# Designs tried in a protein design run: designed miniproteins, single chains. Part 34

Each design is a single chain, and the fold is of that chain. pLDDT is the mean over its residues in the fold that is shown.

## One batch from the design tools (miniprotein)

Design m1161
Fold by ESMFold2-Fast:
Order: C-alpha cells, then structure tokens, then sequence
Structure m1161 (fold): chain A 75 residues (1-75)
C-alpha cells in the first residue's frame, strides 16, 4: 500500500528518504491520521519519530489554512 515504503524507511531510520516519502504522501492526499499511525507503529527512535511528526504537522497546518480559506469563501 502507499504507506509500505514509509514504514520500511522509518524502520531503517533513513531520514532524508523518509522526509521525501512524507512529501509524496502529503501530495497524494493520504490522511495525516494514517501517516501518524505508521510513524507511531515503526521501530524507529522517539527522536526520529518526533522529527517526522513535526515535519508532517507543519505541512498539514499549511494545507489546513488553505482548506479553511476555501470554506470561508463558500459562506
């Protein structure tokens, strides 16, 4: 599935490749909840998991702001 590659990269603690895979998943509109679940379930260190979660949250906040703008324009 779309999260299988991310899980493999997390288990191997391949930071650069994992961040690139996160970008691809975000661009593909994979739910943030599902991505967080895979990160939390990985065997990676807590520090590595935190870095990836922080990166995902920053990206999701930007996407959420754009979605909120579109919602406001509809009212």
Amino acid sequence: GPLDKLKSLLDAEQEEAALKELDKLIDAKVPEKDIFSVINDSSASEEFKKKLKDYLRDKSVKEGIEDLKKAVEKV
Scores: mean pLDDT 74

Design m1162
Fold by ESMFold2-Fast:
Structure m1162 (fold): chain A 110 residues (1-110)
Amino acid sequence: EVKDILEKLKKLTLEEQVKLLLSYNPNLKYEIVDVEEFGLTFIKDTTKILVITDDNKGGRIVMTATTNGLLDEFLSTLLWIDEKGNVWIGKHKLDINDSFTIAIMEDILS
């Protein structure tokens, strides 16, 4: 069940989060990005984030945004997971009890 997966993510390192997600969807496209290196100054309490780069899952490459100086535009649609296992779209943390969050995670895991 997706809620059980979301609760597990909160107890895992980023590397373990990747392994868990890939166990459900081995074709999932992702990148681990350093917050400081890419100037993601709005992100607190984490040094790295897991970015979903699969275009079919609403992913974008953070490196493209930072290189082009269009960070705010691309981040507003970017799906990413922090070191604490919280799921985000842009600057918005997703509620694990929200049907929208469940639907997005089902798509990622399919």
Scores: mean pLDDT 71

Design m1163
Fold by ESMFold2-Fast:
Structure m1163 (fold): chain A 75 residues (1-75)
Amino acid sequence: STRDHQQMVQQITQILRQQQPIVDRYQDIQGEYRNHIDNNDGDGFDSLYNQGNSLIDQMRPYQQQIDDIQDQFRS
């Protein structure tokens, strides 16, 4: 069980590292979006929203890989 747990954590950590640049960009977009709200500035909102959705779509396959790894090690 301990070896299986370590192997699972290692594989998940690798996937998390692969998606980290996408996560970082998403956090940047969320920060920009909040700044536009705080300054009551609607210009560029649609562009930021579309960029954020694109990044979520890019992250979805990585979340599926993590789920698949977890399911493999639950057996």
Scores: mean pLDDT 82

Design m1164
Fold by ESMFold2-Fast:
Structure m1164 (fold): chain A 80 residues (1-80)
Amino acid sequence: SSQNEAIMQTASLMMLVMGLMTAMKLDAPQSEIDKLVKQIEKTIEELKKFMEENDLSPQIKSDIQNALEFAKGVLDDAKG
């Protein structure tokens, strides 16, 4: 279902965000941080498009919006 796909895509976004946070904590090379930033930005745009193309429940839309807001905060930290 589109609901289950949304949940899985949101989980995938959060996995990437946790990866970026871990890389930042470990002082990973800037090139690796930049690659993760680019992957997360692409995943955010894909998830936004999925949300626009599918009639998702208000609860799932709220969960996606919260995940997107959290991801943006981490991206801002990574970009300095």
Scores: mean pLDDT 89

Design m1165
Fold by ESMFold2-Fast:
Structure m1165 (fold): chain A 89 residues (1-89)
Amino acid sequence: MKIAEYAAIITTYRLARAVQERGSISKEEAVELITESLKSVGVPEEEARKIAEEAVEEVMEAKGRERFELSDARELGEKVYELLKEKGY
């Protein structure tokens, strides 16, 4: 569905913007930004937060870093897209 595509785009954009403005973002900041992005496209808060936490943990574990950089924004957006598609969005 179009919701997953829009959610991935807005998530990637908001994360990239935050990293460019702040230099890097924390795990907590990434979770909140993704949750806000998903809620803005109609995903319920509980599900949005769960997806955000799962995406952030998986990308953090794969990269072995404590903070996210610009290159990570796209990977986080792609992971959010995959999780939303699994949920039928």
Scores: mean pLDDT 82

Design m1166
Fold by ESMFold2-Fast:
Order: C-alpha cells, then structure tokens, then sequence
Structure m1166 (fold): chain A 63 residues (1-63)
C-alpha cells in the first residue's frame, strides 16, 4: 500500500507539471512528463490519451 501511495503522489506531481506544460504550450516539457507517467504506470495507452488531450487543449486555446 505505501509503495502504491508513493506512486500516486508522484503521479500528482507529474500531473501538475503536465498542467504547467499545457499552460505554457511547451510540447517538449509535456512529452517529458508524459514519458515519466507512462514509465511510472506502464500504460502506453495513457500516453496516447494525454497527447490527444494536449492537442485538444492547444486547439481550444487557438479557437
């Protein structure tokens, strides 16, 4: 349980960094955080989902 809790805490930190990358429109920083999340959870589909969300956020900001 403690190990799983630590992973959730790391996930929260990475999620904050993802939000900052989206706010700053920094695709490189976003990709770095996505790679760390994919490594942490071992879920490649989550990486694809997050990349799609980033593209949607950029498109919405440009509209």
Amino acid sequence: MDELRQRFEQGRELNVNLSLAIENRDEQAFEQQVDKLVELWGDEKMGEFLRRQFQKALAAADA
Scores: mean pLDDT 73

Design m1167
Fold by ESMFold2-Fast:
Structure m1167 (fold): chain A 73 residues (1-73)
Amino acid sequence: MTRKLHDELSLRVSDIVRKSKELIEQGKPQEAIEYAREEGEKFAEEFSKIDSEVAEMAKYATKQIVALTEKRA
């Protein structure tokens, strides 16, 4: 993976985690889980147009984010 793709992946993951955390803090754990899943699917699709391996990494990151969000909820 190039530095640019790594930075974009990292930024998208951080943004999803941050917003999911905010939703949980607002008492909306189900919305947080749905948000993480939807945004994760979107950026995985975006990366699939560039590199299929990076898209797979984004998909796995999405599963981890959803699992962590469910654990916090």
Scores: mean pLDDT 75

Design m1168
Fold by ESMFold2-Fast:
Structure m1168 (fold): chain A 77 residues (1-77)
Amino acid sequence: MVEHELEATLYAEDPLAAAEELARRVEAEAAAAGGTAEAEIEETPDGAVLTIVVRARDPQTGEEVRVTLRVRFVRTP
């Protein structure tokens, strides 16, 4: 099993809506690839934080891959 952790900070006019949109897209892409994605959105005073865990299997190697994405959405000033 291979584990990757990715963190990013993004600015958005609507942080909660941006987090929800990204979560939907990643879940759809993971499902299309035969994997799974679990998303959690936490609303904060300055925006929102999206944590999403993607689990998929590499079609070439058969190895299980786990990717954890943590994205902080900050409201544009």
Scores: mean pLDDT 80

Design m1169
Fold by ESMFold2-Fast:
Parts: sequence; C-alpha cells; structure tokens
Structure m1169 (fold): chain A 65 residues (1-65)
Amino acid sequence: MATEEQKKELTKEIEELIAQALSLPEDVRAQVLEQVHQALEAIKNGDKEAAEKHIERARELIEAA
C-alpha cells in the first residue's frame, strides 16, 4: 500500500507530466494523458508499482516527442 507521502509525491510527478503534455502535439498529448489517467487510477487503488510504470511510460512519450 502506498503511504500518504508516497501518494503526494506521485501526484506531484503526475502534475508535472500534465503540464509538460499541454505543450506537446495533440497526438502525443493524448497518449501522455492516457498514461497519466492510468497512473491516477493506480494511486487511487494503492498500487505504487503500477503508478510508477505509467508515470515512466508517460515520461518516455514526452522525451520521444
């Protein structure tokens, strides 16, 4: 189970990814936001590993753009 501190840190990372995604082309932005959505669902379910996996995928999509 993710702690409250871990949830705050993961949510902060997701906020940064959303901010970066808004400056990207529409196709890439949509893919990043899909990963962000899945990361938020994982945080809600307390699944830290799934959340980190989706955050990493979103970051890879941003870096590849």
Scores: mean pLDDT 80

Design m1170
Fold by ESMFold2-Fast:
Structure m1170 (fold): chain A 100 residues (1-100)
Amino acid sequence: TPEEEKLNELLEEIGKEVKELKKYLSSKDAKKLNSIVKEFVKLLKEEKNKKFATEIAGEILLQIKIAVEKSKNASKEARERIAKDLLKYLKDKIEELKKH
């Protein structure tokens, strides 16, 4: 459907932004991000989430893009804080989706 096509486009863009963000992450945080994103993709494809999937995918994409931009000129310490904040945001969103 057009909605499924839009969701797939957003998921592809999320994958590209995650790959870019990994350039600024520790190996440990990159693995955590991969795990979290995989769980989001699974949850967003669930029937119960169909009506919200595109909106939520868009919100996730925006937060990852913001993290990428903040990380480009950041110190190592600032990058670690950006990663920690993003990972917490994403984990909180996963728990919210699971409760639906």
Scores: mean pLDDT 85

Design m1171
Fold by ESMFold2-Fast:
Structure m1171 (fold): chain A 69 residues (1-69)
Amino acid sequence: MTIEIDFTLREPISVEEARTFRDGAVEAARAAAGDEIRVTFEVLNPAQSEETREALREGARAVREVAEA
């Protein structure tokens, strides 16, 4: 099966919300281990803080790492 995890954000979120989303996405990727996982990451809102962007980048990276393991 193909599982798609989408990190596209259209409005600003807090760093805490981004970290919560990251942790949830990583858990979902681990639960789907053995399936093909596709990750989409796109920040459409330029008002996102750098800390939020960093947390989201870490989330996407962690999901890809789990998918490739």
Scores: mean pLDDT 69

Design m1172
Fold by ESMFold2-Fast:
Structure m1172 (fold): chain A 78 residues (1-78)
Amino acid sequence: MITEEQAQRAVELGREAVKLAKEDPDKAVELIRSHPEFAPIAVALVLEEHPDNPKIRELAEQLKDEVEKAREWLKGGL
């Protein structure tokens, strides 16, 4: 559905969100929400690093099915 180039950009966004979530979870959520096309992949990556963050967990619940698909894609596509 997305190109490999877009998928790489989504992973890069996710890695930046992981760094932001450690210092400012609100900025991490805002960054993810500003890129809805990459949000499921970004959320999947942030959940691996910060599974207990309530704001990230809430965002993951909102995108539950899409995040699960992103996790499967990440296991086979990276």
Scores: mean pLDDT 75

Design m1173
Fold by ESMFold2-Fast:
Structure m1173 (fold): chain A 98 residues (1-98)
Amino acid sequence: SEEQTEKVKRALDRVVEVAEEAVKKGLSPEQLLALVREKAEELVEESNHDPLVEAALGTVLALMEEGIKHGLSPEQIAEIVKKYAEGLKYALDLLSKS
């Protein structure tokens, strides 16, 4: 639904914002992951455990964990989150217009 799509887009924007702010503050990859995880949990609760919000934010967290495992910088991890969010929002926009 359009309302569900907008909830997912807003949730993605919020975790991207948190990740970018953590990078600006010079936080470690582990601290960045902790802040994004806290925000993701908050957003999932606010969505009343919407399955699409859970799936989208779960994927963000999985990508961040994989980035840390591979020794990526906070800037690189935040860029992955941003690119994933941009791609998913684009896909959701196309699907909502179908």
Scores: mean pLDDT 89

Design m1174
Fold by ESMFold2-Fast:
Structure m1174 (fold): chain A 115 residues (1-115)
Amino acid sequence: SMMEKLKKELRKKLLEAIGHILRVIGFQIDAERLGLKEVSKILTEGIKKATELMKQGDTLADTNPEKAIEYLNEAIRIAEQTIIEAAKLVLNETPKSAVEAATKLSRYFNEKIFE
């Protein structure tokens, strides 16, 4: 019962971490396409850090699921902070949340790439 709950939470956190990292990768591709070198650098560094933490979480999944969840939570936090920092630089404003940062950054790139 307790192990089943931990495994379910672990799977959920792993999927969340993967989703957040994929979002940062998408923004990095868009930033590079637009020639935004400093934004691309921030996103690239964030991808590397979040991916390493996610891999550490995945490695511990079977042997120490509680510690695996801690690494996955840190991967999500790094990915979210990376999006906020990229959005600050692009928008010249401080987003109130990672969700707001992602929404506004996505809108900015969509308008600039598909204009």
Scores: mean pLDDT 89

Design m1175
Fold by ESMFold2-Fast:
Structure m1175 (fold): chain A 74 residues (1-74)
Amino acid sequence: MSLEEWTESALKLIESFRDASPEQLRQIVLWLVKELEEAGLSKEEIGEILEAIKKTLDPEHQEVIDEVLEEFLK
């Protein structure tokens, strides 16, 4: 699967949980990161997908993505 196909799949998944609580969204995003790592994606590629997702979310949910990015990139 291409990076573009992964990004589209991730966006569709997150759109389904747009009305979820920040904690529920965090659990889904952490699961997604694990799936992407298991698929062999680099930290850079995973970061690009998360940044693409962040741009489609409201400010409360964007903060969840920022927290995951900060923790993941350490």
Scores: mean pLDDT 78

Design m1176
Fold by ESMFold2-Fast:
Parts: C-alpha cells; structure tokens; sequence
Structure m1176 (fold): chain A 59 residues (1-59)
C-alpha cells in the first residue's frame, strides 16, 4: 500500500498530508485509511489527527 509506505517513511501524517503527497483526494485517502485502521495496521491520534503504524503495521 502506498499509504502504508508513506506513513512508514514519515512516521505520522494527517489524511490531508497523505492526499497532498500521493496526489489523491482526501475522500479517497479516508476510504483507504478506514480499511487500514480496521485491519489494525494504523492508528489515529485524536488530538493531532495524525495516522501512525501500529506494531502489526511495522511488520
């Protein structure tokens, strides 16, 4: 996943930052982030709204 690779490279990113870097709409990024979060590969910080890899996502 391009989103997982980008988060792994940068550490923490908002959906908007991911959309800008991957030249995707925020809507498309949010659809993919929802799937990855349900799979337990990423988590969101409620204060910063940044997504990071879980321990499972780093493997």
Amino acid sequence: SRILELIKEKGELTAKEIAERLEMTVSKVNEQLKVLEKEGLIERDEKTKRYRLTEKGRE
Scores: mean pLDDT 84

Design m1177
Fold by ESMFold2-Fast:
Structure m1177 (fold): chain A 61 residues (1-61)
Amino acid sequence: SHMDQQLQQQKQQVTQDTLRRARDVVEQGEREGWSTEELKKRLDEIAEQYRQQMQEVEQQS
């Protein structure tokens, strides 16, 4: 299959941004003593945003 360079770069950027955001949230939660429930809620929101962004990138190609 042919990979469009721009599409590949956009997917990589979204993935890297999401992983960085998730790491930041975990570190902030540990620092501030968030409950497991609050941490899960924040990570679930990030996962949903990632899913939406990936779909949008694929639809724009």
Scores: mean pLDDT 82

Design m1178
Fold by ESMFold2-Fast:
Structure m1178 (fold): chain A 80 residues (1-80)
Amino acid sequence: SPRVEFFEEAYRAVEEALKAGKTRDEVLAILEQLASKAPPEVREVLERLIQTARANDYTVEEILRMVRAMLRYEKEKEAA
């Protein structure tokens, strides 16, 4: 599924950024770049995540948890 593939890419990108010690703003910029390449439905979800993370001052670890939850949801939806 293209949706699952994009969320897997987003998860890997945030996980690697966390391991590399990147800042929240750098992680959000990576997610914005991924959102710009994503299909409209996935883009909308990623943009909402980015807005929520900025509004609530999410840490990189919290962003990773949210992306992981979204990936899990998309995989479960595809399996059903």
Scores: mean pLDDT 84

Design m1179
Fold by ESMFold2-Fast:
Structure m1179 (fold): chain A 95 residues (1-95)
Amino acid sequence: MSTVVVHSKSDPEVTAGRLERTLAFYKTEIEVHPDGTVVVRTEAPAEEVAERLREQSRGSNVEIVVHEDGTIEVHTEGESEEEDDALREGRGIGM
């Protein structure tokens, strides 16, 4: 099984719907997490899934990274500043 993890602050339900249509030829399970992360699991090989995602994302500001363990990460370009906000840990009562 291959796992696709999508990081986007754009509507995660819209993102999930696009992934479902893109991967309609495969058996997919889609989970939308409260933080806006969308996770898709499929029986297809990671390389095949990544190629399909790249084809559908042609001309879009989307970065697709395939990891050796079969995990595929999808990042929308231009939202990198929001990852910096997540790393700030501004709620840590200092240990």
Scores: mean pLDDT 68

Design m1180
Fold by ESMFold2-Fast:
Order: sequence, then structure tokens, then C-alpha cells
Structure m1180 (fold): chain A 77 residues (1-77)
Amino acid sequence: SPKITLTVKLPDGSVETKTFDTLEEAIKYLREIAEKNNVDPIQLIGHILDLIGAYIDARLTGAPEVHVEVTLKPTEH
């Protein structure tokens, strides 16, 4: 299975990079960081779908790693 590297730009402008061996762990991390930063649920769902799509493509093409960059925008109000 491909390794997953997430680079997440947070609403405060900080950047976090983390590597996961499983899609489940990567999704869990993305959900937790989004919840901690009060990110809009629709924005979070979009990023999860993008991550899943990138992971499926990596598996189909035999890629050893997938790198996904995510920018989390602050919720308005």
C-alpha cells in the first residue's frame, strides 16, 4: 500500500506535515485537525474525498507514496 504524506496549512498560517501507513490514519488526522480549527464540515468532506481519490489513483498506478497538500480555511462566523 502507498504511504500517505499530508501537508496541511492551518487557518493560523502554520504548516504541519505528517506521514501515514494507512488511509484510515490519514483521514482520522485530517478530521481531528479540522475539528480543532473549527473548519467548515463541507470543506472537510471535500478534502477527505480528494485524499481518497489520490490514494485510489496511487494504488491503481503502483505508486509507493502519495503526497496531498491541504489548505484549511477559517470558518466565516
Scores: mean pLDDT 83

Design m1181
Fold by ESMFold2-Fast:
Structure m1181 (fold): chain A 59 residues (1-59)
Amino acid sequence: MVAEEELVEVAKRILEAAGLSMPVALAAGLVIQEMKDRGFEVARERAERAVREARAELG
């Protein structure tokens, strides 16, 4: 199972590259795709939570 802190770090990288104004649902989709490319399946709710945490931590 993927750790929550790892999902938040992936979400931070995505938001830093694409912009903090990116919709949560779109950023979550990118997190899911990145984790799938790494061999992990991640639920949408977990990815969206990680994106919200990343946004709160980045600004």
Scores: mean pLDDT 82

Design m1182
Fold by ESMFold2-Fast:
Structure m1182 (fold): chain A 80 residues (1-80)
Amino acid sequence: MSQKELIEEARKRAAEAVEKADASGKQLSPELAKLFREISEKLFDLERDVEEGKLSKEEVEERVKEILELIEKAEELLEK
């Protein structure tokens, strides 16, 4: 998978998690709100650093993995 495809997959999964949270009509728990904030900040930093040419392919893969782990935690919290 290319760097662009990895980032797009992470972005898509993050958007889907946010959409599920919104569709639930529930107020976000402090833990879930913190996870969504961390995901957004890490995605922003990743996209910026990739645009600036600061990251190797391996570094992009590691950052995407960290973001996906945070998304998985958010998805678990959304399931109750």
Scores: mean pLDDT 80

Design m1183
Fold by ESMFold2-Fast:
Structure m1183 (fold): chain A 100 residues (1-100)
Amino acid sequence: MEELKQALLDVGVPEEKANEIIEKIKRGEMTLAHIPAELLKYGVTDEQKIADFLEKLGIPKEKAEKIAKGLVENRDKLVAYLDSGDLEGVVELINEILKK
């Protein structure tokens, strides 16, 4: 959890929002797979910063860059899924990005 909090801070998520994300994961309201999409909701729209964050979580550079690009290109849809609580839609879209 400390490694995830530090990665969130490094990518530019404010400490208050990073703590909210950690608490949501602890409560089972969110999984690690939803974190990249949440970055867009908290104003992280820089593709390179998202890619760097994913690499810190252990995702290989090539896949991290691919996911970051797909997240930024699908920002409005991902934010809409998160706001509606459609976590299944978030996971499905991320899996589609990974297949391309």
Scores: mean pLDDT 74

Design m1184
Fold by ESMFold2-Fast:
Structure m1184 (fold): chain A 73 residues (1-73)
Amino acid sequence: KEEEDRKKLEDLRKTLDRVVALYEAGQWDEARKLLGEASKEPYKLTSPEFKKEAARLVDEFQARLAEIEARRA
């Protein structure tokens, strides 16, 4: 179980990296959609520790993207 959760957590990190790449390419609508899907991942994990880590990663990523958007305003 923990090995599967760890794999899903790593896949989440890769998905978040793709969100950044889409933002840098100017595909903001696609990036927002992918980030929205990624934000649901923490609720699908079974381990409490991995759920917390996944939620932390999503929150940190959303904060960084919000900061980038604020700079563009």
Scores: mean pLDDT 71

Design m1185
Fold by ESMFold2-Fast:
Structure m1185 (fold): chain A 78 residues (1-78)
Amino acid sequence: MEEQRKLLEKTKEAVEIFLETGSVEDVSPELLEAAEEVERLIEEGKLSPELQEEWKKFEKEMEERLRKLREERARAAA
């Protein structure tokens, strides 16, 4: 559980960096490897239910952030 939580934290960090910089090149290989491992754990059904819910919550928060950024850009263009 703790090891999987650490991988999830690194995956979240990778996503935050990508959203802030707009470049995958700014994301370290270690963080990208953690993201791949989390995806593999999800596909294999090995990620704990608690961490699956935490990831779903994070994904929803990211979707809302992206939606707001798109709305702000559209509003600024008007």
Scores: mean pLDDT 75

Design m1186
Fold by ESMFold2-Fast:
Structure m1186 (fold): chain A 70 residues (1-70)
Amino acid sequence: SSSQKRIQQQIEELERKMEEILKEARERAQQLLSLPNPTEEQIREATFILVHGMAESGELFVKIQQLRRE
């Protein structure tokens, strides 16, 4: 149905957004961790980038699960 197609499009948009957030977090963290001698502060920054990316992704995952229940 048209309603199911709209829901599926919303899910696909949210899934792409999740992938983008996680990709950007991983790339930014990797830049810091790939330095020859990363400082404790840089390692901490990389860790928090990953944690925040996962948290944002988790919020989108909740929205996807809610849409799938419709």
Scores: mean pLDDT 88

Design m1187
Fold by ESMFold2-Fast:
Structure m1187 (fold): chain A 68 residues (1-68)
Amino acid sequence: MERRRRMREEGYSEIEIRSTEQLGRRVTAEDLALELEYAVELAILRERGAPQEEIDRLRAEYERRLAE
């Protein structure tokens, strides 16, 4: 299974992989890539002291993209 293979490649334990399957969590490489992209953008905004409204906008944008 594609998800299980990717999780092993990323260093997840067999127990963690089984738990993900049992809980029906839908984590894909695409979702992880979006989370990483969001984390980088958020870090840049925080470093330059961006206002909370700008941070909230970024979060809303990525939440929308993850929901698609």
Scores: mean pLDDT 66

Design m1188
Fold by ESMFold2-Fast:
Structure m1188 (fold): chain A 82 residues (1-82)
Amino acid sequence: SSLIQQRSRYQQLMDLYLRRRRDLEEQLRNSRFLTPQQRADIQQQLRQADGQYQSYRSGYDQLTQQINSINQSRQNLLNQLS
C-alpha cells in the first residue's frame, strides 16, 4: 500500500500544479490589461509550475510501472494456480 499511497500523493501534487497552470494560462488569455512585467511574471510562474508538474509526473509514472509489474506478476501467478 505504500507505493499506492506515494502515487496518490504525487497525483495530488500533479493536480495542484495542473490547476495552477490552467489558472495562469486563463489569466494570460483573458486579461487585456496585463502590463509587460505582469505578463513576464505569469510566464515565469508557468515555467516553474510546468517543471514541477513534469517532475511529479515522472515519479508518478515510475510508481505506476512498479504497481503494474506487481499486478502482472500477481495475475500470472493466479493464472498458473487456476
Scores: mean pLDDT 85

Design m1189
Fold by ESMFold2-Fast:
Structure m1189 (fold): chain A 99 residues (1-99)
Amino acid sequence: SMLDEIIQILEQALKNPRAAQAIHDALVANSPGLQASPSLRSMDPVEFLEALLFVLKLAKKETKGDILGPTMIGLLGFLRMSLKELLDLLKETAASVGL
């Protein structure tokens, strides 16, 4: 599923501080929700990805096949991104740093 791909990309990015920084920077640049949050924008990239991964793993427990639960719907609403936009951004950013 798209959610499993997102989780896998973030788990790989956490092993590389440059990848974590690139993903944090890309999410801030492309998410109106993150742009509106000074605390999340200035968070350490690794800590931010760990927090995001925690939320995504909670969202995965609520997901039934391809049907998203409230945690994922709320996260996407906060980010102001679709699931596909989030996955495409993460895939592009991961590729740019050699993941």
Scores: mean pLDDT 86

Design m1190
Fold by ESMFold2-Fast:
Structure m1190 (fold): chain A 96 residues (1-96)
Amino acid sequence: SSVVEKANAVINRIDNTIKEIKDFVSKNRDLLTDQEIQDLNNSILQLESKKNDLQNAIDNNSDERAMNRLIVEAEMILIGSQTELDLIQNRVKKQQ
């Protein structure tokens, strides 16, 4: 169904965002504060949780309303995670 295709697209965006955060932390560990590392790790945990919710909904053939709700929730977490990463990346660039 189109809603399952949309959910899979969001899962792919979550995987890409997690990879981007992990790569950034790995490359910049010595430039990051403990709080920034904690905040980025919390973003990863929230993204993994939303990925699991979406995958479970797909696997259990959840109804379209439930799927759309989970997609919206995942999109909100993606926006928050990207905003946080962008702010930290900009701070790190100013120190170089």
Scores: mean pLDDT 91

Design m1191
Fold by ESMFold2-Fast:
Structure m1191 (fold): chain A 107 residues (1-107)
Amino acid sequence: SMEEEKRKIAKELLEQIKEQVETLLDYARYNGDEETVKLAEEILKLIDEAMEALDNGDYERVKQLLDEIKKKVDELVKVSKDPEFAQRIADGIKQLIDEIKEILDEL
């Protein structure tokens, strides 16, 4: 019950990260920012892998994937045609990642 509720919250936070990345992807596509598009698509794949690992109870794998997402998000900010917008979204994603890690540490 408590573990199931915490896993549900972690999944909802992963879905929020996905929405933030999809917003970046749509904006990058609109602006012809091909490097940002590629990184955003790679990040979306990592999020899907993190959701699968979470569903399987592999919390260590989720944490590893979150670290990879954080690294890719930093790379995305550096290559973005709109670094201020990208940094704002990146900061939001990092806050959500930290919240997920705190929840996973309680499991």
Scores: mean pLDDT 90

Design m1192
Fold by ESMFold2-Fast:
Structure m1192 (fold): chain A 101 residues (1-101)
Amino acid sequence: TDEEIAKATAEFKEKLRQIILEASEASNKSDGELAQMQFLLDSGVSEVERLYLEGKISVKEAEQLVLDMIRSLALTFQIPREYENKMLELAKEWSKTVEEI
């Protein structure tokens, strides 16, 4: 259901926020950079969820958009590859959960 997808997406966003916090601390990012990274991921994931719920994209397209967003963010903010990889794996787990709902 849409409610189950919203719950899975909320849990995914919470896990992403935790990884971004750890990555920020490990790479000595400012509070402003941390807030910007969190806002971009949260807003981007919410938009992908909206497109999927409206039937405009497939689960595979949703996964690809989130993976591309994570890679772009990691490049822009110079996030260490370890944390980028953790976020990419979470995105794949999220898309699988959404597909199974």
Scores: mean pLDDT 88

Design m1193
Fold by ESMFold2-Fast:
Structure m1193 (fold): chain A 60 residues (1-60)
Amino acid sequence: MIVKGSDVSGLSITAENRIELIMKDGKRYLTVKQFASAEEAAQFAIRVMKEGLEVEVKEI
């Protein structure tokens, strides 16, 4: 499943260095991609929010 960063209302980085996305409709998704570090995950999250990137996710 793919979601747009423009529809994201909030996010957090998990202990496994994945990104949890909280959507404007209240749904929660986890990135399929696992990052090598929390810093790498944070940089990707910033780009998702700023650029409206499409992200591959699973619903949680």
Scores: mean pLDDT 83

Design m1194
Fold by ESMFold2-Fast:
Structure m1194 (fold): chain A 64 residues (1-64)
Amino acid sequence: SEAEEYAKKAAEAAKKGDAKEAGRYAVLSPIAGGDQVAADAARKAAEKGDAEGAATSGNLGAGS
């Protein structure tokens, strides 16, 4: 699914330490899956430079 694809891209960006890209894809993943709470959590983590936190929030929204 598109949500799963975005979650994978977010995880790859997080592994590279790219918080901006991780946050971008992590927000798109739960939006595609319809989870606004996970999208908000991913966005806030990305704003703090937490690439791992952003990717984790995106995966939760995609996996639900």
Scores: mean pLDDT 68

Design m1195
Fold by ESMFold2-Fast:
Structure m1195 (fold): chain A 72 residues (1-72)
Amino acid sequence: LTPQEEADVYAALGLIYLTLAKQAEEKGDYDSAIESYEKAVELFRKAAEIDPSLEPLVQEAEENLKKVKEKK
C-alpha cells in the first residue's frame, strides 16, 4: 500500500467503527459505543498522521466519545 492508500484504509475502518458506535449508542449499549468510538479515534489518528486533511474526523470521533461517556 502507498501511504495515501494506507491512510484511506485507516479512515474507512474508522468510519465503520464510528457507525458501529452510533448504533450501539442508539441501543443504549454505552460500553460497546465507547469501545467502538475509541477504536474509531485510534484509526482516524493513524489516518491523520499520514493525511492531515483527515484531522476533522479525529475531532468528530473524540467529541462523540466525550458525549457518550457523559451519558454513562
Scores: mean pLDDT 84

